# Designed miniproteins, single chains: the designs that were tried, part 80

Each design is a single chain, and the fold is of that chain. pLDDT is the mean over its residues in the fold that is shown.

## One batch from the design tools (miniprotein)

Design m2956
Fold by ESMFold2-Fast:
Structure m2956 (fold): chain A 94 residues (1-94)
Amino acid sequence: GEEAEEYATEAAKHAAKAAAAGGRKGALAGTAAAIAAIGAAAGARFGLSGEEVARSARAAAEAARAAGEAAGNEEARRHAEEAAEHAEKAAEAA
């Protein structure tokens, strides 16, 4: 429960930082990753099963990796990588 919500929340924060740093292309991908991570955090908080939360968190990790590949600079790529790492930890904690 709570640990999965915390990791997914951190994934969302890092994805938002990737969006802010990434320019136009990175901003779209980073925003998508942030929305996915927010969904995983909300699922953990509001009573989705651990299996459903893990699935949502893994989707957020995949979105964050895509944001890293779309990143126009090292700062955006680093934030996207941290978002993916936290999203994977959310999936493991679910």
Scores: mean pLDDT 83

Design m2957
Fold by ESMFold2-Fast:
Structure m2957 (fold): chain A 63 residues (1-63)
Amino acid sequence: SEEKIEELKKWLIEAAGVSEEEAEKIAELIKEKKIEEAAKLLSELTGLSEEEAEALVKTVLEE
């Protein structure tokens, strides 16, 4: 859902130290349903594995 995407963006900025521009790019990729691209960027910026990042992106999209 849109709300879950905004929650993820806020967490990335406040907890993971991701820039506003990079967090917005992840949000845009999720909104476009580019799951693999969103997961890869999320993994690179946060240090999560690609598998963990993909699971998180899918969770955000399921609601």
Scores: mean pLDDT 80

Design m2958
Fold by ESMFold2-Fast:
Structure m2958 (fold): chain A 68 residues (1-68)
Amino acid sequence: KKVVRAETSTSDPLESAKQAVEAAKKAEGEGAKVLATLLEEALKVATDPEVKKLLKEAIEIAKENAEK
């Protein structure tokens, strides 16, 4: 689906997805596993393509950190 509206509010989905990427980079072990699961759930309900891309990146990072 296409989105015409642009928002830069502190609570917008894109900002939240960027925060998820940062959290994934800092998480490790059990915390990273839990975060990856939560991000997978968020990805299921996300509809914005850009948010989905950022969430997928965060999930990949969290899974890698969970392995460490």
Scores: mean pLDDT 74

Design m2959
Fold by ESMFold2-Fast:
Structure m2959 (fold): chain A 73 residues (1-73)
Amino acid sequence: IEEEFERLERRILEVYTRALAAGDEALAAQAASLGRELKELRDKYHNGELSEEEARERLKEIERQVEALEAQL
């Protein structure tokens, strides 16, 4: 599961940096917001507030949102 968190963090960072380079403040803000959501999910999982199954389901939702942002690049 850590590998999945790291992979999504990397993808979100790529969207953020490309959006900034393009001057797309709205897309950069969306990527930053999604990055915060991913960090909160990871923190809750490490605190034992979420099971691995719950964390994986939420990761799939975040991944769909990342794909939508990447489509705007």
Scores: mean pLDDT 81

Design m2960
Fold by ESMFold2-Fast:
Structure m2960 (fold): chain A 96 residues (1-96)
Amino acid sequence: KKIEELLKKPLSEFSEEDIELARLFVDMLHRLFPNDPLLEKLRQYLDESEKVAAVLGHLIREKGLEKYLDLSPLEFFVKAGNELTRIVEEVVKALE
């Protein structure tokens, strides 16, 4: 429900930083799991709508995961992977 409420907000209420943050995180996950069907589905949604990127980035920032971007992809996954996977699953589910 919270993600559906975020998707109803105008894009202007999100920061460009959140959109960039979402793309960086998806790129990092794709390097770790290049054949993951959930990530391919998420990438398709991101290509179709900047709103999806903005919502994803907002949720990443809300959970404080952006502080892990300076880590290697594997260390990032160890520290943030569980929380990030949950966010990705919830966003994809809300778009279906």
Scores: mean pLDDT 75

Design m2961
Fold by ESMFold2-Fast:
Structure m2961 (fold): chain A 91 residues (1-91)
Amino acid sequence: LSEEEWREIAATLALMALSVLYNEALRKGDKEAAELIKQGRDEVAEAFRKGDYERAVKILEELAKKMESLGYTDGARIARKAAELLREVAK
């Protein structure tokens, strides 16, 4: 894979992970977590459009910390894993 193709894959996987988390938060009735995930997903998507993968990593790390503070442990873990994946393509 080219670096460009790898970035597209990493971005797609990160956005998919956040969409799954958002759906889970909605099903559980965790409105605060759902709003936080939606906001973070939008910020990450905008960073990807600008080609700012380092910013996307920072947004995901901040999102993970906020989710952890809310006790949403699974969400925090997934956000951190998405950040790890993106770090491999950030330059």
Scores: mean pLDDT 81

Design m2962
Fold by ESMFold2-Fast:
Structure m2962 (fold): chain A 74 residues (1-74)
Amino acid sequence: MISEEEAERLFRERMEELRRRVAALTDPEERRRLILAFAQEFIGWLVENEVPEELIERKAEELARWMEEELARA
């Protein structure tokens, strides 16, 4: 089990990396696939480490909001 603070730190670091990778792509479908792959991997990791469901839900919502913003920038 990891702390909420540790989960938030890792999410922030991974989101920063994802943003850099997405910014290098010109194809909206490739951007979407990267975001979805990241979401599945990170949420799965939180579940495996027994993170509270409420925190997992919040991170999923945060990621979904960012995805909407990023796809709207095209």
Scores: mean pLDDT 75

Design m2963
Fold by ESMFold2-Fast:
Formats: C-alpha cells, structure tokens, sequence
Structure m2963 (fold): chain A 64 residues (1-64)
C-alpha cells in the first residue's frame, strides 16, 4: 500500500527525471518498494484519473 507521501515522491521524481524505467527503479529504492510495484501503482492511478476525467472533466481540455 502506498501512502500519500509515497505518491508525492513518485510524482516529483517523474516530473524531474521523466517517465522512464530508471526513474521507477530510483523511486522504488527510495521507498523500499520494487520498481514494478511503483510502475503498476502509477498506471493504475492514471487509469482511474482518466475515467474520472471522461465522466467529470467538464472544464478540462479533452486529451487527444
């Protein structure tokens, strides 16, 4: 289970270093998690946000 602080670290590292396998490995190392677990959590969250955007994103720019 990821905490709110873990989530912030994941977001900041991705913004700083870009979305890459190396970034997930570094984040996993910092959080004591496997890179695969970090990546899975990130994509699962993005899927949930994507669904929410489609249903609730009335004032958002439509993704291409």
Amino acid sequence: MFTKEDEKIIEEEIKKNGLSKETFEEVGKKLGKKAEEVRKYYFEKEVDEGIKLIEEGVKKTIAK
Scores: mean pLDDT 69

Design m2964
Fold by ESMFold2-Fast:
Structure m2964 (fold): chain A 101 residues (1-101)
Amino acid sequence: KEYYEKGKEYYEAGALGLAEEYYKKAIEEDPNYAEAWNNLGKVLYKRGELEEAKKYYEKAIELDPNYAEAWYNLGKVLEKLGKYEEAEKYYKKALELDPEL
């Protein structure tokens, strides 16, 4: 869990390479840590690595199907990829899970 918190600190500071490194370490310690997979996807999304970000968000959803933020983030990736109808579907799923999103 310390690796996940360090990953968040580096992500918030804009140190994306260190954020990626620490989120990967968090996943190595706990491969079922859905939040670490989601946040690794956020790093890749900021780098424009959209297909890889998509895979990590899909992994987060596989681990926690009720993870509203991961559904929302997957929608953002699909929108960036020009897949607007799929993006709308996943945004609706995110709002269904968390109306405050």
Scores: mean pLDDT 87

Design m2965
Fold by ESMFold2-Fast:
Structure m2965 (fold): chain A 57 residues (1-57)
Amino acid sequence: SRERERRAAVLFSAIGILEAALDAIPMIKASEEEKKKIREEIEKQIEELRKELEEVK
């Protein structure tokens, strides 16, 4: 359906944005512990979005 295709496109775009955010983490002015926590949270969100993407296919 068109709705499913739109949802898949949105999820794919969101994953791309979060992956770009991961690449930016080393440039953030924060402690290594804070950077680790940010990375883990973003990676968790990417995994959840990838699972949703598989469900809409």
Scores: mean pLDDT 85

Design m2966
Fold by ESMFold2-Fast:
Structure m2966 (fold): chain A 60 residues (1-60)
Amino acid sequence: MEADELFRKAAEALNAGDTEKASIYARQAAKVANLTGEEVVRRLKEYGAPIGGPPAAPPA
């Protein structure tokens, strides 16, 4: 899987509240693209991921 696909899947997982799956995809994307954690965060935000917060609270 290409890094762009992995970032897309990570962002989708974050938007769904699945931070564990998002971490797996993001780490794999970082390894494939040889990016720093800061670059990974920036990439995920480009795909619309709301990262940097604690685990999502359950829906009201």
Scores: mean pLDDT 71

Design m2967
Fold by ESMFold2-Fast:
Formats: structure tokens, C-alpha cells, sequence
Structure m2967 (fold): chain A 81 residues (1-81)
């Protein structure tokens, strides 16, 4: 479920982000997942928006790439359900 994806992501991201930034990230991921599921954006557009948002929060490039990859993989699994 979307909730399971968000919970796992929140636990991992909590090591790198403040509580306030973590909440912003979770809200952004939920928004982007909903857009992919309703056909508004592609999975590639999800990856681009996710990476951009993480960089705007001050996350380093390697961590932003890792989080974007993990999130995109989880969204792909949701699309296959």
C-alpha cells in the first residue's frame, strides 16, 4: 500500500532530515505517487521531481539519488498491483 511505502521511506529518511523536512518530504511523495497512479505524470517525471525536491531540502546528491531510486522502485511495484 501507499501507507507502507511512506512508512518505510520515513524511517530511512529520518536519519538525514529534520522532523519538519521529513513531513514535507512525505507529503511531496504522497502527492507525486497519486499523480503517477492517476496517469498525470510518468515514472520518469516522478524520479525528476523527487530528486529536485530532495536537493531543495539540502540532501546531498548521492543520498538524493538513492532515495529517488528506492521511491521510484516502490511506486513501480504499486503500478504492478
Amino acid sequence: SIEDVLEKFEKQASKYLSEEDLKKLVEKIRELIEKVLNGEISLNEFREEMYKFLKELGVDEDTAELFTTVAAYAVQELLEE
Scores: mean pLDDT 81

Design m2968
Fold by ESMFold2-Fast:
Structure m2968 (fold): chain A 77 residues (1-77)
Amino acid sequence: VEKAVEELKEYLIEQGLSEEEAEKVAEEVKPYLEEAEKLFAEAEAVKETDPEKAKELVEKALEAIGKAKKIVEEAIK
């Protein structure tokens, strides 16, 4: 997550945001990326015993990523 957040900050600066603006966007996005990582890890842990629950956890992780993506898209417009 930390590496993804740093790469996102660099990307946002390349898109024309200031370092302060990129940092604010990264901080706003970080909780969603952490939630997605946690949900993917939980899905991996249960995929053999409960495939349906694993699928639900993956779907929730993708929703969190979707929220993060929307924040980034709004910031670079």
Scores: mean pLDDT 80

Design m2970
Fold by ESMFold2-Fast:
Structure m2970 (fold): chain A 82 residues (1-82)
Amino acid sequence: MEEKVEEALRYFDKAVEYAKNGDIDKAIEYTKKAVELAREAGPEGLRVLLEGAQRIASAKDISKEARDAMLKVIDEGARKLL
């Protein structure tokens, strides 16, 4: 379970890097990968999604469009866990 949590958080960090570079498509792609890993993490999944959302919300050098798109992916993933 720890490996899935760490990989999900690494993919959220990669998504933020792509968003900072203006690559919204890659930012969404890596956010989706992080969400799938978080879902595989079992009971920790929702906590990992919340951590990812906080990392995205706190990132200072990303556009509103990228931020909104990434957070929408996390919201959809969280709804599937509830």
Scores: mean pLDDT 82

Design m2971
Fold by ESMFold2-Fast:
Structure m2971 (fold): chain A 82 residues (1-82)
Amino acid sequence: MSEEERRERRAFARFDRDGDGTISAAELRAALAELGWDGGLTDEDVRAMIAAVDADGDGRLDFAEFRRFLERTGLDVVALTT
C-alpha cells in the first residue's frame, strides 16, 4: 500500500481505541481532544461529523468512511500520526 494509506491506517488505529475496526463518536471525540481540536464538541457534534460520511447510518466509521471524514474535515493525517 502507499505511504499515505499506511499513515491513514495508523491514524485509524489510533482513533479506534477498542480495536474493533470501527471508530465511534466517543473515540473520535477523545482523539480530537488529545490533538487539541476539541473546541467544546458535544456527542451530537461528533455524530453529525460522522453522519456526513457514514453511508450505513450506524454512527460509526469504518476505514473507508474515515478516509472520507479526513477529506471533508481537512485533517492532516501526517500530523495525526507523526
Scores: mean pLDDT 68

Design m2972
Fold by ESMFold2-Fast:
Structure m2972 (fold): chain A 76 residues (1-76)
Amino acid sequence: SKEEIEKLIKEMLEYFEELLRRLKERGVSVEDIEAAKKHLIELFKQYMTEKNVPQELIDKAIKEMNEIAKKIIEEA
């Protein structure tokens, strides 16, 4: 269902945020965090497309992933 897909996307975004925060806390460079973000977004897009998830939901999630990453990278 749409609700199940939206819940899955929310959970995946929470895991994505946790991973990037952990990388930053361990002193991983901004360049490597950006590379990790790019690879994770590409994998997410591929997986969701293969599962026939509506493009609008995929695009919204990718936008949210980029906003999460930007916030983490810009935090002092």
Scores: mean pLDDT 87

Design m2973
Fold by ESMFold2-Fast:
Structure m2973 (fold): chain A 60 residues (1-60)
Amino acid sequence: SNVEAAKEALTKLAQEKAAEGVPDEVIREAAAKALEAAEAGASVEEVVKLFEEELEKLLA
């Protein structure tokens, strides 16, 4: 399902952002919000975009 694909993509991105030094709390919050969009029917590409946008907002 799209939710499972989104979880896989978010897990990969979370690992990459953690390696870049982004705090785990920020990654978790951004991922949770992006996953809500996936559960609402958003595509994997939309979920990835929302994760990155939320991450940027939390780091601003």
Scores: mean pLDDT 83

Design m2974
Fold by ESMFold2-Fast:
Structure m2974 (fold): chain A 62 residues (1-62)
Amino acid sequence: SAAELLAAAEELRARAAELRAEAERLRAEHPDDPEAQLEAEILEGIAALLEAMAAYLEKLAE
């Protein structure tokens, strides 16, 4: 149902927000650590993928 698709999209967006917050913390706590920067970049990449999936589910719910 449209409600189930929207609920799933909301969960994906919430998870993406958590990953972006973690990436921001890594960058703030380890600004001079290339490994921490790479980890933050990976987390941001995963968050972007989850956001794209959420947008797709939202479009299907229309």
Scores: mean pLDDT 91

Design m2975
Fold by ESMFold2-Fast:
Structure m2975 (fold): chain A 76 residues (1-76)
Amino acid sequence: MAKEYLEKGKKLADSGKHEEAVKYFEQAIKLDPNNAEAYTLLGAAYLSLGDEEKAKEYFQKAIELDPNNEKAKGLL
């Protein structure tokens, strides 16, 4: 399930393994392309990697899927 990939990605990000977390969030999006949380987490992981442009793109996608996503809105 996409949720299992999100949970594993979150644990990797919490451990500072942001590059590995990106891979798991990408798999979550592949399984559930409409999951706004997955895009928000992928954006946050890219911010941790210093890629502000990719982070912005993913936060924007999260807002497109969920206009009430306060986390993504605050980071755009």
Scores: mean pLDDT 80

Design m2976
Fold by ESMFold2-Fast:
Structure m2976 (fold): chain A 65 residues (1-65)
Amino acid sequence: MKKVLVVAGNDLEKAKEFGEELKKKYGFDEVIILENASLEEAKEKAEKIAKETGWEVRVGFVLEE
């Protein structure tokens, strides 16, 4: 079973850094970065991936613009 993290935010660099930190801390197998996406869009994407793959999917959101 894969653990996937979907990270959204307006800053691609910040989102990548945040995703990498969470990957190291919590042991995610894969990180998907969504540039210029809202938290709601990230949640919708994560739910779709989870339904299609059966993998465990978590959402992260960068609060800084």
Scores: mean pLDDT 77

Design m2977
Fold by ESMFold2-Fast:
Structure m2977 (fold): chain A 78 residues (1-78)
Amino acid sequence: EARDLHVRGSQAHEEGRYEEAVALYREAIALDPTYFAAYRNLAESLARLGRLEEAREYAQKALALNPGSRGAQALLAS
């Protein structure tokens, strides 16, 4: 369920469907609020859409769940 939504979101992101990716990642987080990878990938998709404040918020949440996440650290450094 949460993992399946995350996988579908990643496919949407790879295909440039960032708004759809955001929706799928948000559903994954709703099912599993501790799914750190979904927060990180949501932040990246939001950044691609120019929604930078939301992207930063979700990157911070990803880091709170997994402080060693290079992806989340990189998003916050930008």
Scores: mean pLDDT 79

Design m2978
Fold by ESMFold2-Fast:
Structure m2978 (fold): chain A 87 residues (1-87)
Amino acid sequence: EVFKKLEELEEAIDKGAPLSEILKIIKEILEKIDNEAVLVLLREKMAEVLGVESNEVTRPLPELDEEDKKIEKKIEKVFEKLKEYLK
């Protein structure tokens, strides 16, 4: 489910969707993430895209399962695209 929303976000970025549409999809993704490590990564990437310093403290995070690892890789890819789109 989260992975499908990340694919939807990537498609929206690729077609040059309005920022309001992109933010709506990001909000839906945030509501669906259950693993704190994945949620922290998404917040870090949002801070990077917005050009603000991330103040996340380094701490032990839950181990990622295979689905979470897939989501993590997709978040990294999609947010790199978003960063380029916003330039």
Scores: mean pLDDT 71

Design m2979
Fold by ESMFold2-Fast:
Structure m2979 (fold): chain A 57 residues (1-57)
Amino acid sequence: SEEEKKKEEFKERIRKTIEQGRKHREEEGHSALPSEEAIEQAIETHLAVEKEREEKK
């Protein structure tokens, strides 16, 4: 419900931030990383950190 909405919005923002960073790196001449799996892992990690932070209030 409300918590799920917050989680989905958070995941979406993290995904967009990673995509923006990837494009910026490509413009600077770096290889197109991270991989799709790495992006999913990053999202999971950020989500876990946010959950711990929220529990502390």
Scores: mean pLDDT 70

Design m2981
Fold by ESMFold2-Fast:
Structure m2981 (fold): chain A 71 residues (1-71)
Amino acid sequence: FEERLKKIKELTEPKFKELNEEVKKELAELDKLKRHSREEAIRFTAEVLRRIGDILDEAIAKVKAEEKAKA
């Protein structure tokens, strides 16, 4: 299990770093343009959460495929 977790971490870490950087840029942009846009904030939050889910799903699928090939 520890090896699977390590692989998932290695796969997700760079993607999460990229996402964090993108989120910071997007939030700064939104803050400048639409301080009162509750809808925009909600949609942005939903998009970020969905992206996190996608990153995790991709990493898990990749690890499962690799494990399936070995066992």
Scores: mean pLDDT 72

Design m2982
Fold by ESMFold2-Fast:
Structure m2982 (fold): chain A 60 residues (1-60)
Amino acid sequence: HMSEMEKRQELARYVTEATKGWPKEKQEEVYEEVVEIMKKNENNPDLALEEAKKLIEEKK
C-alpha cells in the first residue's frame, strides 16, 4: 500500500533522520541537493533514495 508519493515521503524522513545533529546550514544544503535528486528521479523514488544515501555518506 505504498504509493510513489509515500516513497518520496519516506526519502524525506530518511534524510531528516540521517542528518539530525548536523549544522543547520549543512542540513539545508543537503535538503536542496535531495530536492534536485528527487526532480531528476521523479518517476523512480527508489533510485532517488539510493542517490540521496550516497550524497549523505559523502557529506558525513
Scores: mean pLDDT 76

Design m2983
Fold by ESMFold2-Fast:
Structure m2983 (fold): chain A 67 residues (1-67)
Amino acid sequence: VPSLEEGLEAVLEAIKKAIEAGMPKEVAEKALEDAKKVLEELKKDPSTSQKSIELAEEILEELEKYL
């Protein structure tokens, strides 16, 4: 079973691929908002690796450029 961090990375990558495939920006924006909520939950857990948080934030920033 993937970790919560790995799950978040997979979701963010799926959103990116969907945007590249022509997903409407409104749908992508809602998905991005949900991903940000997951990231905030990860930040509350002290066992979450800082590297995983940084990677997720970088992916989110990249996705925001498509919106």
Scores: mean pLDDT 73

Design m2984
Fold by ESMFold2-Fast:
Structure m2984 (fold): chain A 70 residues (1-70)
Amino acid sequence: SLPLSEEERQRRIQKAKELVESYKKLLDEMVKAAEDGSLTPEQLAEKARELMSKRGEVKKAINELLQAEN
């Protein structure tokens, strides 16, 4: 198959970067909030669900960048 266009490759890289940054920020906020005790168990559970969702998106974005199956 033909390689990705430069524009499409850059789009995928940018998406992966944004998802990784979002994931790291969510993880940091969740850890800090748990240590601070400032959030309820319900709010912590909500952040955990967001984190798991973002993790899945990051994995998919990385796989798209690699363009190869294992």
Scores: mean pLDDT 76

Design m2985
Fold by ESMFold2-Fast:
Structure m2985 (fold): chain A 70 residues (1-70)
Amino acid sequence: SMEERLRKMLELAKKYADKYPGMEEAATAFELSLKAEDPEVSEALARAGISQADNSDPEVGKEMREIYEA
């Protein structure tokens, strides 16, 4: 499910939050995405989180894209 994928991306962002400030921003975006009732808002927040993660660490960002698009 999309909720399960968002939770996996959130857990991944939290693992790297201590190394990369952008991962804290990604984690916040994924938490907001999980709470969003509007699917378009949820998708935009998930995409923003992935972009923030990718800007911090491209390998982690790639892993998040693969989780989201699976």
Scores: mean pLDDT 84

Design m2986
Fold by ESMFold2-Fast:
Structure m2986 (fold): chain A 60 residues (1-60)
Amino acid sequence: GPKLYRALKDVDTDNPAFLSFKKGEEVELLREVNSEWALVRSLKTGKVGYVEKGSLEEIK
């Protein structure tokens, strides 16, 4: 099934390559880019963008 994460903090960015979100919003992991960054899809908005992995926690 999809690998889901929850936002640990708010992120607000004007760069369309990166995903903006509020604390508690859920995202689906699409690809791990490196140790610091992942490509995810917002479950709330359907938007895809890069996020810092330290801003997310895995939903178990």
Scores: mean pLDDT 87

Design m2987
Fold by ESMFold2-Fast:
Structure m2987 (fold): chain A 75 residues (1-75)
Amino acid sequence: KVKELIDEAEKALEEGNLRRAITLVAQAASLIKDPEVRKKVMELVRKAYQALDSGNEEEARELLKEAIELIRKAV
C-alpha cells in the first residue's frame, strides 16, 4: 500500500537512512496512477540521488520530504 511505503520512508528519513528512504519513495511513486504526480515524484527522486551522490545530504532530505508530501496529497 502506498501509505505504508510512505510511512516507512518517513521513518527511514528520521533514522538518517537516505538510501532506504529514496528506495521506498520510488516504490511508492511506481504505484501512483496519476502520471503527472508520478513524473514529479520521480524527478524529485532523481534530484535526491544527485544530491546524495554529491554529498549534500540536507538537500536530499528536503527533496525526499517534498516527494513524500506530493504522494500523500495524491492518495
Scores: mean pLDDT 84

Design m2988
Fold by ESMFold2-Fast:
Structure m2988 (fold): chain A 78 residues (1-78)
Amino acid sequence: SLLEEVLEELRKLEERFLKEYEDAKKNQSDEEIAQLILRLHQERVALLRRISERIAFSADERAALARLQAQLEALRAK
C-alpha cells in the first residue's frame, strides 16, 4: 500500500516533468532546461533515499525504481 502510493507519486512527478520539459524545450534556453532537469532529479533522489531508509523493497519495486532512475539520467544526458 505505502510503496504503491510512493511509486504512483514518483510516476506522477515524472509525467508532470516530461510535460513541462516538452513545453520548455520549445522556448527556453538549454541552460534553463538543464536546471529544470537537475531540480527534478534532486527531488526524486531525496524522496527515494528517505523511503529506502524505512522500507525493504521487493525485487519488483527495486526494478521499478531502477527504471525510473535510468529514465531521469537519460533526460539529463545530452
Scores: mean pLDDT 70

Design m2989
Fold by ESMFold2-Fast:
Structure m2989 (fold): chain A 58 residues (1-58)
Amino acid sequence: GPAAEEAYRRGKEAALEAGLDEESAERVGKGTGQIAASGMSADAAARMGEQEARLAAA
């Protein structure tokens, strides 16, 4: 649904901005989208994806 699509896009963008490659960014985006689809808000799911991206890029 729209929340999952928003979380996917935001998670993927955050991962790319953090310096992850396209494959890793796709994985982060799909993960955040799944979290939003399971009932978490798009904003909360996206913030989790952004944190995961920062940890992976460090």
Scores: mean pLDDT 80

Design m2990
Fold by ESMFold2-Fast:
Order: C-alpha cells, then structure tokens, then sequence
Structure m2990 (fold): chain A 86 residues (1-86)
C-alpha cells in the first residue's frame, strides 16, 4: 500500500492524537497505519482510545484516515506487521 503526502500528514496528526490517548505509536506514518489497522481488525483494548483519537482530528483528516485504515485491512502483510507493533 502506497501512502500519499496528504495521507501521511493525516496519519502524523492521528499518531499525535493516539499518544495523547496513551497509545505508543511510531513516528513513521506507514508504521502508524499498520498498528492502527491491526487494532481495528482485532477489536483490541486500544480500539476505544483509537476511536477517541480519530474523533479529535479535523473532519477532512477523519475521512482520509478511515479510508486508509479500510485499505490496510485488506492487506495481510500490513496486518502482520501491525501485530508486531502492538
């Protein structure tokens, strides 16, 4: 999965929001999306903080982040890498 510059910027803002929720997250947008996709797929204890972090984003970033997460959920390699990050 290739991330655009706009998607990378939205994911960096998501990473900062996740850190405020107490989730350890990478500063790399690609690693952030892998970790977040795994959290969403597994419905782990971090899904609540993830939903709160997304809600803190501007409306435009929320749309971008949700689309990127859905795309990552279709990528088995991204999910396996995300498992290593949580």
Amino acid sequence: MELTEEEKAALKRLAEALKKQGIKVSDDPEETVKQVAYIAKTLSKEVGPLVKAIAELPVEDRGIVNRVIQKALEDEEFLEEGKKLV
Scores: mean pLDDT 77

Design m2991
Fold by ESMFold2-Fast:
Structure m2991 (fold): chain A 94 residues (1-94)
Amino acid sequence: NEVEEKLKLLEKSSVPEMKDFIEAVKYLIEGKLEEAREKIERFVEKMEKEDPGALDALLTYLADEFGKEIPKTREEKVELVFEAAKRIAELILS
């Protein structure tokens, strides 16, 4: 399965900090939107606590890439990262 092979490659090339994000992408590929959102919420919470500078850099990049404003609230940050996960899942499924 090409989708499964692409996912394994993404997991192997990812750093531990990206674990919850990669798990969210997997849930999106399975159509599990609620579980995917929970993983993104965990990802944002962990990065805000452990590496807020890296989170701010990621959010700035994603906002620019998607033509959106830089998120200011936790909810807006989760929505932006969730959008990124959905786009990656779509690319893997294509």
Scores: mean pLDDT 82

Design m2992
Fold by ESMFold2-Fast:
Structure m2992 (fold): chain A 81 residues (1-81)
Amino acid sequence: MEKLRELAEKLLESENPLVQLLGKLLLEALEALEKGDFFTAEVYLGLAKIVLGVGKLIGELSEEEEKIAEEAIRLLEELLK
């Protein structure tokens, strides 16, 4: 959980609004997970995956931002299993 929060907060520091949205969605998912709301956490995970996919498609993500986002999504998926 600590590592996921750290990664999401790093994304929020980005100047790119799409990357900031990724960080926000991941923090919302983490908050839902901490409250035991697995349904809401899975919804935010799904939205984060869509936003990451769009960012990759349009080329708006730096290599570092993409790696941070992919690692955060991976950690969140592991927590939801």
Scores: mean pLDDT 84

